# Designed miniproteins, single chains, continued (3), part 66

Each design is a single chain, and the fold is of that chain. pLDDT is the mean over its residues in the fold that is shown.

## One batch from the design tools (miniprotein)

Design m10267
Fold by ESMFold2-Fast:
Structure m10267 (fold): chain A 80 residues (1-80)
Amino acid sequence: GLNAAQRARLAEFPLSAEVRALLEQLPATVARLVIGLMERYVAEGGTAEEGVRLAASSLLGEDVSDLSPAEALRRLLERF
């Protein structure tokens, strides 16, 4: 689950309710990595939803560009 600092960071970004609910289910260590990669992608001009998908891709070690952000997070949750 997310800690208070991770929830505060996520509040800054336009994410769907489904994506937010799935991020709450991740272990804190995994959530920290997803949030960090998402923040970097947004800083580079990307969207938060795309950042979540790319973060999941990086952590899974596979290309999930064909999946929605929610589907990519579900695949990540199956591993942890």
Scores: mean pLDDT 84

Design m10268
Fold by ESMFold2-Fast:
Order: sequence, then structure tokens, then C-alpha cells
Structure m10268 (fold): chain A 74 residues (1-74)
Amino acid sequence: MVDEIAKQIEDIIIEKIGKEELEKLSELAGKGDPEAVAELNRLIAEAYQQLKAESDVPQEDLQLAVNKVMNKLL
């Protein structure tokens, strides 16, 4: 379940900005670019709020999924 939720968070971000832009932001954040880190945190937070509003996913699973996405992208 957590892996499925993490994929949904990534899919929401990809739908908004595209896969190539997400890859660029992830690379910049990995290099310590503070604007890229801030933008990724914003996109992840927006995806989290969307899933929380639109689904009955337990808060614990949603938090674990967010942590997985952050670890993958940052």
C-alpha cells in the first residue's frame, strides 16, 4: 500500500509538471539547489493534500509514502 501511495504522489507531480521537469528538479535538489529543494517540497506537499482530501488513506501510510518520495527525489 505505501508503495502504491508513493507512486500516486509521483504520478500527481508528473501530471502537473511532466517527467522531464521532475527529473531536472531532482538532479538540482541532489546538488543542493535550495530553489529546487523548495519546489520539490511544495509539489510533494500539494500532492499529499490532494490525496488526503480525495482518499480515505490512513494518515500513517500517507506519511510513510511522503517519506519514500522525499528520499527518492531529494
Scores: mean pLDDT 82

Design m10269
Fold by ESMFold2-Fast:
Structure m10269 (fold): chain A 55 residues (1-55)
Amino acid sequence: DMEEIDQFLEDLKKDKQKKYKKLLENITDDEEINEIKTSIIDELEQQIDEYKKKL
């Protein structure tokens, strides 16, 4: 869901986590942007899973 990923990126901007936003702003290739969006979601899912494992 690209729209949900876009919303996530907007939330990162508001949360002052501009790290991901700046990475995307410096990339002009649509395919690479999509790969980064997917990577961000995958990292979030892994972080959530790791947190659950600690519980």
Scores: mean pLDDT 62

Design m10270
Fold by ESMFold2-Fast:
Structure m10270 (fold): chain A 57 residues (1-57)
Amino acid sequence: MKTLTLTVRAPTREEAEKQVDEIEKQAEENGGKVVSRFVRRDPETGQYVGTVRVALP
């Protein structure tokens, strides 16, 4: 089974979470399953990094 890892970057945690939520919704609508998701702050750039792993059918 194939898994896909998607990464987003945003200036705020709220924007990063919004993008991650959109990816999760699209993945579910296309028959995929979200395996993991998290958002962290990158201290070097000051941006927030969101990562989503999706299992595809």
Scores: mean pLDDT 81

Design m10271
Fold by ESMFold2-Fast:
Structure m10271 (fold): chain A 89 residues (1-89)
Amino acid sequence: KVEEIRKRLREHADKLVSELEKFIKDVNEKLAKGEITEQQAANLITAAVLRAIGDLLDEGFKAIKEGLPREEVDRIFAEFAKRISEILK
C-alpha cells in the first residue's frame, strides 16, 4: 500500500513544519520580551531545524524500506526544505 506510506510521510512532514513554525514563533516572542538574547534565539532555532530535518530523514528512510520510491521521498524532502526556508525568512 504505497499510498498509505506516502500519506504517512507527507503527514509527518506537515506535522514537523507546524511544530517548527510554532516553536520559532514562541522563540521570537521570548526574544521580543527580552527573555533571551539574539544568539540564544538563533541557536534554539538552528537546533530545532536540524532536529526536524533528522526526524524527517529517519521517516524517509523507513518509507523507502517499506516500498516508497526514492524519487518521491526526494520530492517530499525538497518541498519540506522549501517550506522551512520560507519560515526562516
Scores: mean pLDDT 88

Design m10272
Fold by ESMFold2-Fast:
Structure m10272 (fold): chain A 75 residues (1-75)
Amino acid sequence: SLVDQRKSLLEQNKKALKELEKEIEKLEKEYEELVKNNAPQKKIDEVQLKIGLYKIAKGATELVIERLEQKIKEL
């Protein structure tokens, strides 16, 4: 059913969100270690770029979850 399809997509996106949050946390810890150890600016910039890209992906995933939850409630 359409409801079952939306619920399946919701669960898949919630799982993806948790994985994105874990990756962001790992990268933020890597960033802190690089700054603490006076790593080359290029390495710091590369990690910051990755954090930014994962945060964009997280934001997009959160919007998809919100939209799916709204559509399920409207059925």
Scores: mean pLDDT 88

Design m10273
Fold by ESMFold2-Fast:
Structure m10273 (fold): chain A 97 residues (1-97)
Amino acid sequence: SKVEELIKEAKEKIEEILRNEPSFEEVVKKIEELLRETYERLLKLGVSEEEILEALKEIKEYAVELVRKTYGEPAAEKLEKRLEKLIEEIKEELRKR
């Protein structure tokens, strides 16, 4: 499915961000930007709100796990909190449509 393709692409981009970015702050920023971009692309596909939120959750969980392995638990917790906040903002945007 197109949704599965976008999830796979996002996961590959997360791995690239972790390889290429010299600072954790820049990693967080780029992952947040990627999640927002993936949301916009999913929205244009016309998939359900539930499918969008599930896809973003899967991408978040993947990013948090990779950050945990690379930077450790405190970094993973910071990223998770930031991405959860972003997903809640997206959920509010979807509700207001």
Scores: mean pLDDT 87

Design m10274
Fold by ESMFold2-Fast:
Structure m10274 (fold): chain A 94 residues (1-94)
Amino acid sequence: SMIDEIKEQMLEEIRARLEAAGVPEEVRERVLAIVDETFERYVAGELSEEEALQELARRLLELQEEHPGISEATVKGVLALFMEGMARIKEALA
């Protein structure tokens, strides 16, 4: 489906960003799981665009406290790619 393609592209772009930033595999998988879960809740209508962004930011900041090697630039990059993914869904459903 178009929604699944948008999600897969977003997750692939986030994975590449995390790999380029030197984030370890186990931490990368945790970030991707958080992104996937939050995106699915947005697509299901459980979270608005603003609520999904806030929830993702909250969970990523909690993960950054556990793993200080995740830079603020990396967190911001993930949030930006997530916002682009949500924008693509909004355009696809218009």
Scores: mean pLDDT 88

Design m10275
Fold by ESMFold2-Fast:
Structure m10275 (fold): chain A 90 residues (1-90)
Amino acid sequence: SLIQQAQTALDLGEEYLEAAKRLYEKGTPEDLQLARAGAATAADFAQHALELGEQASRETGGVADELVERARELLEEAKRLEREADEALA
């Protein structure tokens, strides 16, 4: 189902963001490059979850609205970490 696909994308995005945060905390140039890439991947999964969740909510009259909110929050956090890692590499 769209909801299951959105949940899987959200779960993967959360895992990538968690890993990226740990790499960012290590702070070496190599770890910061990996953190940036991981955050970008987390953002891609969050965007995918958001799109699938929004479609599911339109088709079901709002059943996936909470998942959409969680995906939006994950996307914002992932994009923030990507910017922070990019700035640290400059």
Scores: mean pLDDT 88

Design m10276
Fold by ESMFold2-Fast:
Structure m10276 (fold): chain A 93 residues (1-93)
Amino acid sequence: SFEEQLQQIDELVERGLSKAKTEAEKLRVRAYGLVQKAILYAQQKKYEEALKLLEEARRLYEEAGKLEGDEKVLRAALKAIDTMIKQLKEQIA
């Protein structure tokens, strides 16, 4: 089930990448996939793995924002990820 859910996320990301028209859209698709995987790892109590995935997703969203200049949508996504990172760090500590 867990491995099948990870595979489904990978397939969703590949499908999203094939439809993406810009480099920023591709970065957002990859970042979204990493967030979804992080949620699954956190549900398995693999908090350190989930944290690494969220930190990578954060970097990809920042790169997408630099390309698009859409700071408001990017700030909302980054705020959500930063909240998740903080919560996971509290679980690890």
Scores: mean pLDDT 85

Design m10277
Fold by ESMFold2-Fast:
Order: sequence, then C-alpha cells, then structure tokens
Structure m10277 (fold): chain A 60 residues (1-60)
Amino acid sequence: NEKVEELLKKAEEYEKLADDYFKMSQEARKTDPQKAAELERKARGYRSKAIYYRNKAEKL
C-alpha cells in the first residue's frame, strides 16, 4: 500500500532526526548543559513523531 510506504518513510526520516539531535545533545552536554537539554527535547519530539507515523502505518 503506497500510503503505508509514505508513512513509513516519514517515520524513518523522523527517527534519523531524533538520532542526530540526540547525538548533538550528548556532545553539547560537555560544554552547554542548557543547550544539551534543548537538543534532547527536540530529539524526543522527533522520536514521538516517528512513533506516530509508524503506528499510523500499522493501523492502515
């Protein structure tokens, strides 16, 4: 189902963003804990979006 494939692709894109922001957060934690916390919050946000799109694809 093409719509399922599109939703899974969006999930994968958000998963990659979550991983990238999480890595940036861990690196920033060494020099700027406040910035690290903000980046970690963004990573969690992208992770939630990824889960949302995967669940939506699974329920189609």
Scores: mean pLDDT 85

Design m10278
Fold by ESMFold2-Fast:
Structure m10278 (fold): chain A 97 residues (1-97)
Amino acid sequence: HMAELEKKKKEVLRLAEEVLRELEEEIIKRAKAEGREISEEELKEIEEQKERILKEVEEYLEKNPEKIDELLELLRGRLEAIRRGESFAAFAERLEA
């Protein structure tokens, strides 16, 4: 069980990193489409948000190991949608509905 837990935790972190990378790219593309460059302050804010999300994921998994499978499925679904050509923004809006 513990060895399987560690393997799944690594998979969650790998998928989370990919999702965060796609999010960062979409934010940059949006700014460029609006005719502006992302400032260094905005980049710092993005970095801080990424750190917060990763920390929250780690803490959540430590307290709720039974939720790992749910989180894996959520992350895989998001990546599959992105791979099919959906923008992350469009995908995120659908999740809020």
Scores: mean pLDDT 72

Design m10279
Fold by ESMFold2-Fast:
Structure m10279 (fold): chain A 94 residues (1-94)
Amino acid sequence: SMLEELAEKLEKGREQLLAELEKLNVPQDIQDRLDAILDEAIEAVRNGDVEKLKEALERLRELYEENRDKLSQEAATLVQLLIHGLEEVIEELE
């Protein structure tokens, strides 16, 4: 399934992103919240649930804006790339 293949790629990207954020000393609270949002986003992709994926994206944007001052420039860039990636996934599914 295309949705399962996409979800699998997102799962691998999730693991790589979290490992990189750990190396950049991003606070554990932010990592945990981001991990939870990604779990919801990946589930939404598996189910083809575009509305739930949009909700996960909105929560990710809110997390980024609320915690921007706690992120290094490199960590902020990684989160922005994730936001852009999820926007592209939504566009592809619509």
Scores: mean pLDDT 87

Design m10280
Fold by ESMFold2-Fast:
Structure m10280 (fold): chain A 58 residues (1-58)
Amino acid sequence: MSKEELIERAQRAYELAQQLGRTDLAARVGKLLNEIQKAESVEEATRLLADLERLVGA
């Protein structure tokens, strides 16, 4: 999985959080999305995405 694909998945999770009206969740997901974008390795980005997907609840 590429870093670009990980960022795409994180953005979809962020959009879902926004649609649910969960402002606190959206803020936390947004922070993780920024960290994924700044990650130097695919392994680091993958771990951050896993944390983000757990926050979204699926």
Scores: mean pLDDT 78

Design m10281
Fold by ESMFold2-Fast:
Structure m10281 (fold): chain A 69 residues (1-69)
Amino acid sequence: TVTLTPAQEEANRLVIREVNDYLDGKITREEALARLEEGLAKIPGFTDEQRAAVLEAVRRHLDAVDEME
């Protein structure tokens, strides 16, 4: 079992919240990504590389959802 650090747990909570709000039609894709970027920047102990990786993964996920008809 992979144990998450507190920083990774916080990042996961942000991702789940923003993605769900977007999928529920509450916010736009651009707003979801902007909120995620701002939230990730506030997490102590989270590297720039890790923040970039999370943002890229979420972008790819939302792009895949947007391509589904």
Scores: mean pLDDT 75

Design m10282
Fold by ESMFold2-Fast:
Structure m10282 (fold): chain A 136 residues (1-136)
Amino acid sequence: DIERLREVLDKFLEDHPELKAAIDEAVAKGHLTLKDYYDIVEKFKDLGYLAVHFAVTYRAVEAGVKIDPLVVLDTGRLAFYAATGLLDKDPNFPELTEYDREIREILRRSKKIRATGFEIFTGLITDESGLKDIFL
């Protein structure tokens, strides 16, 4: 349920104003770069591994900015892995926060997000159009 995912991400950003400010600064450049994406994720990952990754790309999609293809790929991979339960088998997967668990359950229930995540992960979709199908 895409609408439920947006509600959770909006609340996550409201609860974490420093993260929101960092994302808004990166997005204001008009292009979400791989470097800005990973710098934000590394700084804020303890707030929620899935939540931070999706919050960055969600805000970029809402703003209509160009997104680096490797950022699209990483977001699609995480969405597909979360939707299929493959994240539990990742040896580098960190502990989920409450926001991460809520996001994961939404992703698991969405056949559309699973299909779109697969298309992004396999390189069939390489631009922000795939992220619009996840978030909008």
Scores: mean pLDDT 84

Design m10283
Fold by ESMFold2-Fast:
Structure m10283 (fold): chain A 92 residues (1-92)
Amino acid sequence: NVEEEVQKLRKVLEEIGELLEEVKANAKTDPEKTEELEKKIIELLREMGASPEVIEQLRAALEAIKAGDFEKAKEYLDKMLVLFLEEFEKKV
């Protein structure tokens, strides 16, 4: 079941990656759309059972993306993934 949970997480992360590309495209030109995209990404993680701590790492990544710091954004996304996987491990 852990393998199946990891596969689900991977698919959700891939969908989040697509939405993050839209955030990058819209961050400087459409703040309203950017805000709505951020809410959708957060909701996807919440539906997957993400804790407030996981959401905090995602929010840090989104701020880094809006600042144009994609290296820092990837660092926060990696931390988010590690924390989310650890939470999943506790549930199985």
Scores: mean pLDDT 79

Design m10284
Fold by ESMFold2-Fast:
Structure m10284 (fold): chain A 61 residues (1-61)
Amino acid sequence: SKEEERKLILARAVKRLLDRKNTTILSPEERDALVRAYEETKDLSPEEQEKKFDELVDKLV
């Protein structure tokens, strides 16, 4: 389903952020930013969602 695809994209972005920051815990600010991106991108294609999350991860590291 589209919802499962969105959750997978989010999960990959979270993993990428944690790996790049060498941590296992998201800050509240990081969680809030990821949730906003998840809501913002709901009507975008999976490709566009992935690009937006990659951009966000780059900004947060």
Scores: mean pLDDT 85

Design m10285
Fold by ESMFold2-Fast:
Structure m10285 (fold): chain A 95 residues (1-95)
Amino acid sequence: SSAKEEELLEEGRELLREAGHDEVSIDALIESSRILLKSQDKKAYEEAIKKLEEALKKNPKDDLVINNLATLKQKLEGKSAEEGKELAAKLKAEA
């Protein structure tokens, strides 16, 4: 249900804030999580990827941002979960 998913996303926002993530990273993480949960169109994936890339420029070592970015790129490109993990590892090494 969409209402329960939005409640979980708002709870996630507060947990990320308590964990010390900045608002740019929080917004990117919540938007990417919404897309992963709700099977949004290609344009929504591309917009979330841009937000995650902006968050990663500000916080290059944010593991949650890296993992969500790799997962969205993997899904947008129709690649395997293993290729997504390889992309995440590469992004972490470049941090």
Scores: mean pLDDT 79

Design m10286
Fold by ESMFold2-Fast:
Structure m10286 (fold): chain A 69 residues (1-69)
Amino acid sequence: DLAQQFLQQVAKGLLARQKGDYATMIKHFKEAAELSLQVDPSQVSQIVAQLTPLVRAGDLEGLEKLANS
């Protein structure tokens, strides 16, 4: 599922950002950007909405669960 792969790549990028690993962050965000062009826009919006509260709260456990889903 491309939407699930998009979610995983965004979550991995966000985790790398939190760790200060910007090279890994850029790699995952590039992969996510490429996947986003192939995913339904409504699914992209839902995934962003799902990730936003986790990022705002600094919920690293939540991000790790999504990265490994």
Scores: mean pLDDT 83

Design m10287
Fold by ESMFold2-Fast:
Structure m10287 (fold): chain A 70 residues (1-70)
Amino acid sequence: GADEAAARGLAALAAAGADAAQLERAKTGISNVREQGAGDEGVARVGLGLAAMVAAGMPPRAASTLVEQM
């Protein structure tokens, strides 16, 4: 589900060495996607995208900033 995808993205970010501020920025971005009416599909896409970006070698700072801007 959407919450599992979001948790997976955040877990990948943490495993890549994200600090507390970077994790909070990513959480804020995911929350904003839900609040903007993208629903569970939007939350799932952002969570999976975050995991994929980190797996591809994107630095935690860059990945968290990109998600916050969504």
Scores: mean pLDDT 81

Design m10288
Fold by ESMFold2-Fast:
Structure m10288 (fold): chain A 80 residues (1-80)
Amino acid sequence: SPRGERLLDLILEWLRDLIEQNPDRETISKDEILEYLRREAERRGLSEEDIQEMLELLESMVTSETLSVAAIRAMIDRAS
């Protein structure tokens, strides 16, 4: 859906920002990613419904409790 596409674009944008803000980290936990995305979505003024859909989309994309920064970069590159 156009709404889901916009939420995915925001997820990818904010994942890039998260990686760029943490250049010395090798891994990031799924919980840290979820918390970061929730904060950015609230800052952007997304509705609770959009936030919930966005978090569900991320959970469908992330199968591990901890991700390497390289794995996150590969995920972003595949979606672009």
Scores: mean pLDDT 82

Design m10289
Fold by ESMFold2-Fast:
Parts: sequence; C-alpha cells; structure tokens
Structure m10289 (fold): chain A 64 residues (1-64)
Amino acid sequence: SVEAIVARLLADLAAMRGDAEAKALYAYTYIQEHPEAAEAALAAIRVRFPEVAALLEAGLRQSA
C-alpha cells in the first residue's frame, strides 16, 4: 500500500513537465493526501529528486 503510493508519486514526478518548484508543490499536496506515506515518500525523493526534496522539506517546515 505505502509502496504503491510512493511508486505512483515517483512516476508522476518523473513524467510531469515543470521545474523543481512545481514538482515539490505536487509532492507536498500528495503527501497531505497520504500522510501515512510521508516518511517513505521523502526518503525516495531524496534519492531520486534531491532538488525537489530540498524544496519539499522547506515547505513542510513552513507549514509546521
């Protein structure tokens, strides 16, 4: 379940057109919809899309 959610997010990020900021915003809203997958998603994004991970982490800090 969590693996499927993370795989879908990674596929969407790879396929979507846009800069790292647009991808980070998409990932942020996706994690809000699937909070149970947040840690796994962040770990995967750090490995595959490090620039997106940096922006996403900044966004998560601002909303805390």
Scores: mean pLDDT 80

Design m10290
Fold by ESMFold2-Fast:
Structure m10290 (fold): chain A 87 residues (1-87)
Amino acid sequence: SPMEELVERAIARLRALAATLDPAERREVLSLIGFLRYLLRNLDDPVLMARALRTVVADIARHLSPEARAAVEELADELVAELLALA
């Protein structure tokens, strides 16, 4: 589906970002990836996906450096905009 394609592209970008981070920050980003895969298996509504993504990003962001946080939030904002364009 278009939603699955958008989320899988975001997951690929998050994996690339995670590879550049220290082990603690990498674990947080990998947890976000795991949650995105969980959402894909359980949601078919891009608006609900966007809402859930914003909630989880806010949770993991508190454990990231300012630079890693900015990168994750930028990726999340792009994905949210693309998901809302599907609605």
Scores: mean pLDDT 88

Design m10291
Fold by ESMFold2-Fast:
Structure m10291 (fold): chain A 90 residues (1-90)
Amino acid sequence: AYREAAEIIKEAAPEIAALGKEAEASTDPAEKARLEEEAARLAEEAVKKMPVPREVAEGGLAAAVTKATAGEEPSVEEIVEEMRRRAEAL
């Protein structure tokens, strides 16, 4: 379950991070809103596909997006460890 969810996160996180960076760099409020809306849509679709509790899926995805935004590529193992940590905190 966690490994399958981590594969989904690894695929989605770079795209979501790229949209977030474009939104942050935008000076047009309408363009920023559209990019943020698209990023949120991709995040929701990724979370729906994950065979783990929503809170764990959302937390794992957010952590991976943060790393991708910093220019780091999160590994499947790192994503699995992050999701396990979040599940233990529930």
Scores: mean pLDDT 80

Design m10292
Fold by ESMFold2-Fast:
Structure m10292 (fold): chain A 66 residues (1-66)
Amino acid sequence: SPQLRNLERQLAIQEARLMGLQVELDLARRDPTVSDARIAALEREVAAVQAEVARLRREIARARAA
């Protein structure tokens, strides 16, 4: 359905964003010049995007079950 395709597109965008943020967080954790506050901010952003990915996966599962 068009709705399912739109949800799958949104999921792909958020998964790509999550991958980029995880790379940025990994690099920040290896850099002793990066502040704990910046690392904490990146960890919060990763958690927020992970929650959005989980939400989209639940929406896709519901759309497929209907």
Scores: mean pLDDT 90

Design m10293
Fold by ESMFold2-Fast:
Structure m10293 (fold): chain A 68 residues (1-68)
Amino acid sequence: SLEEVTEQLVALFLEMHAVVAEETDPEAKQRRLDALVAEIEALLAGLSPEQREEVLARVRERVSAALA
């Protein structure tokens, strides 16, 4: 469902934020970010343009709230 995809994307974006904030090794940081980006792109590739816009709007709201 779109809700499940939204929840997965929120978790992935929060993990990206943690990697950027906490990983001090540049090579490990790049590998971890590349893996997370690939997962995000795979989830988004299954969505229509309208679904992608809706899901990304919800993801932005939830990620902002979690990082506030």
Scores: mean pLDDT 86

Design m10294
Fold by ESMFold2-Fast:
Structure m10294 (fold): chain A 72 residues (1-72)
Amino acid sequence: EELKKKIQEKVVEAGRKAAETHPELRDRYLEAIEKAKKGSIDEALQIAFELAREHPEAGDLVNEILEELKKK
């Protein structure tokens, strides 16, 4: 539960920042944020990884999530 909450918070924070940095991808970042808010962490992560794969310059969200996982 604690880890899922940390990931959810990180997706919302980093996703919001990424949406501001990459306005052309904003809709997809907002979709990931909404999935995370609804507790669908797996779906939010899937969107984040797909964005990083298709747009390497947008890998910041995935990197922030991975760093959160490393804290354990």
Scores: mean pLDDT 75

Design m10295
Fold by ESMFold2-Fast:
Structure m10295 (fold): chain A 50 residues (1-50)
Amino acid sequence: SQADLDRALANVTRDSRLAGYSDEEIEERQNFVRRYYQARARAAGLPIPT
């Protein structure tokens, strides 16, 4: 769901910043999470989160 993706993105962003990842690395991690949730939503026939 959108709420699940939003929560996952917030968690990845927070944890990655605390771990000292660069902005580029954080963006790559966020994009991976987005693609993963979008792919699962497509496979399940659910609305695609953005």
Scores: mean pLDDT 83

Design m10296
Fold by ESMFold2-Fast:
Structure m10296 (fold): chain A 64 residues (1-64)
Amino acid sequence: SSIVETLEKIYDEVLSEITDEEAKQRLKAARDEWLPRIENAKNATELTGAALRFIGDLLDIELS
């Protein structure tokens, strides 16, 4: 879906800006957990929930 493509681009941009290896591993773990849930979402609630949790993890990692 277009949302998966958009989130993958955001993920790649964030990953390219981070130099800390621990933060990179946390980002990769978040992607591995949430992107499959977004791709396999059956309805708008599941899609929105998974996308927002992924964005929340990205923000937490960047702000830590």
Scores: mean pLDDT 80

Design m10297
Fold by ESMFold2-Fast:
Structure m10297 (fold): chain A 78 residues (1-78)
Amino acid sequence: SLEEKAETYVTIGELYESLGDYYKAGRSYEMAGLIYEKLGNEDEAIEAYHKASLSFEKAGDYAQAADVGVKVLKLVLK
């Protein structure tokens, strides 16, 4: 299911984060956020995007961090 896919991406993100691969962690959390957003699970989408943004910052990818940060703001402000 899509919910299981989102949960799997969160787990993959956590694994990459523990390995210090922050860029791949950020990408995995972003995929989870996109799936949760599509499902209408806004709280889970916001949490996943926050983790993605922080991971991209740790990777030095400030453009990707900003992009997912904007997604969080759009979800909170609606």
Scores: mean pLDDT 88

Design m10298
Fold by ESMFold2-Fast:
Structure m10298 (fold): chain A 99 residues (1-99)
Amino acid sequence: ARERFREMLEEMRRWVEENRESLDPEDVERFLELVDRLLEGPESARAALEESEPGELAMFATLVAEAEGRLEELREELAGKAPAEREAFLRAYLLEFLA
């Protein structure tokens, strides 16, 4: 899980850099900075996830779930939750793979 998550983050970084001209520059810089923090180590990853916005958490959780073949399970779990509960769930879910 952790190794695949790292590979997927690296693939997303490459995709973002290749498509930089089609994306908002501020969103690109913010995303790349977040990816670097997630890849630096467990403590940095925890801090980055605590500071992440709901959309960022959802994106990373989707990537992890795809890598694990559990994307539908994640979507079903989130569909029943209020926004605050989704954020808490997504942080816990991602920390399970990065810790």
Scores: mean pLDDT 72

Design m10299
Fold by ESMFold2-Fast:
Structure m10299 (fold): chain A 80 residues (1-80)
Amino acid sequence: MIHNYIYYRNMAGDYRRRMDRYMRDMDYYRIMGRITTPDDGGRYTGMMNRYGGRARHYGDTMNRYRRMMDGYYRRYVRMG
């Protein structure tokens, strides 16, 4: 049972790191959108939104693994 807690804790950490990477990619495209022409600005805004969406997806998955971790932790505490 404790192995499940450790597993989901590690998975939450992995997805946190993936989220942080996509947030950096989002910021890159945000900057590119500001320094480019209006015609290219829409393209870079699209990329920013896409990577922002990926960051949110990985953040949501991280939160799911954290909820699983918390569920197993509460179960262990109740079992002694």
Scores: mean pLDDT 73

Design m10300
Fold by ESMFold2-Fast:
Structure m10300 (fold): chain A 89 residues (1-89)
Amino acid sequence: MVILAESKEDAEEIKRLLKEEGIEAEVIDVGDLTEDEMVKLALELAKKYPKVIVLGTQDLLDKIQEEAKKNGLKVETALSPEEAVELAK
């Protein structure tokens, strides 16, 4: 399982919450990527990982969902660190 976070602060909060819940997941800070680079990374990871979760803005998440659907891939989306951790359960 891998979680992409649009900011370092969100990535660190997700790591903290996952540790408290005893959940193992890879967390990647993508805050220095463009939206197009984040979409591309999410789709590439969705081919390799059984679960990919992206935490970001609604605009980014809508773009990821559209491209995932077009490519027959599944990507979970979250608007908060707490929602991302709930999807990781």
Scores: mean pLDDT 86

Design m10301
Fold by ESMFold2-Fast:
Structure m10301 (fold): chain A 100 residues (1-100)
Amino acid sequence: MRELILEALKNVGKAIEALKNGDVETAKRYVEKAIELAEQALKETTNPKVKEHLQRAIEHLKRALEALDKGDVETALQHLREAINHLVEALKALDEYEKA
């Protein structure tokens, strides 16, 4: 679970780095990988808070792909940032569950 969320975060970071270099196609591939990893994490979790944050992260990642398909890099970066926030909150919720 944790490792899938951490790998999703790494892929979102790589997507942002690719966009800074003007490489939209590489960025899309990293976003698609982040979606796959987050969806796998969603299937494996039973924690409702982790599920909510993973679902919101996936929604933002999908919106980032739509923005990139339209050439709207600024909107894509906004959605990637929101996806990072939700992936981080999923990790926090997982930590709280493990401490309980």
Scores: mean pLDDT 87

Design m10302
Fold by ESMFold2-Fast:
Structure m10302 (fold): chain A 60 residues (1-60)
Amino acid sequence: SEKEKKIREIVFEIADKGVELIHNIIAYRASGDPEYRAKAEELQAEIDKLTEELNKLLSE
């Protein structure tokens, strides 16, 4: 169904951003470079928005 396709797309996007988030956190802890921290905060905000969208779809 269209709903199932959209759920799958959001889940895959969350997974991809989640991996990138972890990599940026590790890079920040290893280097202290504030660009990695800024990217991690940006990715977390994007994941939060996608999670809200996913929860809305799952409640329908």
Scores: mean pLDDT 89

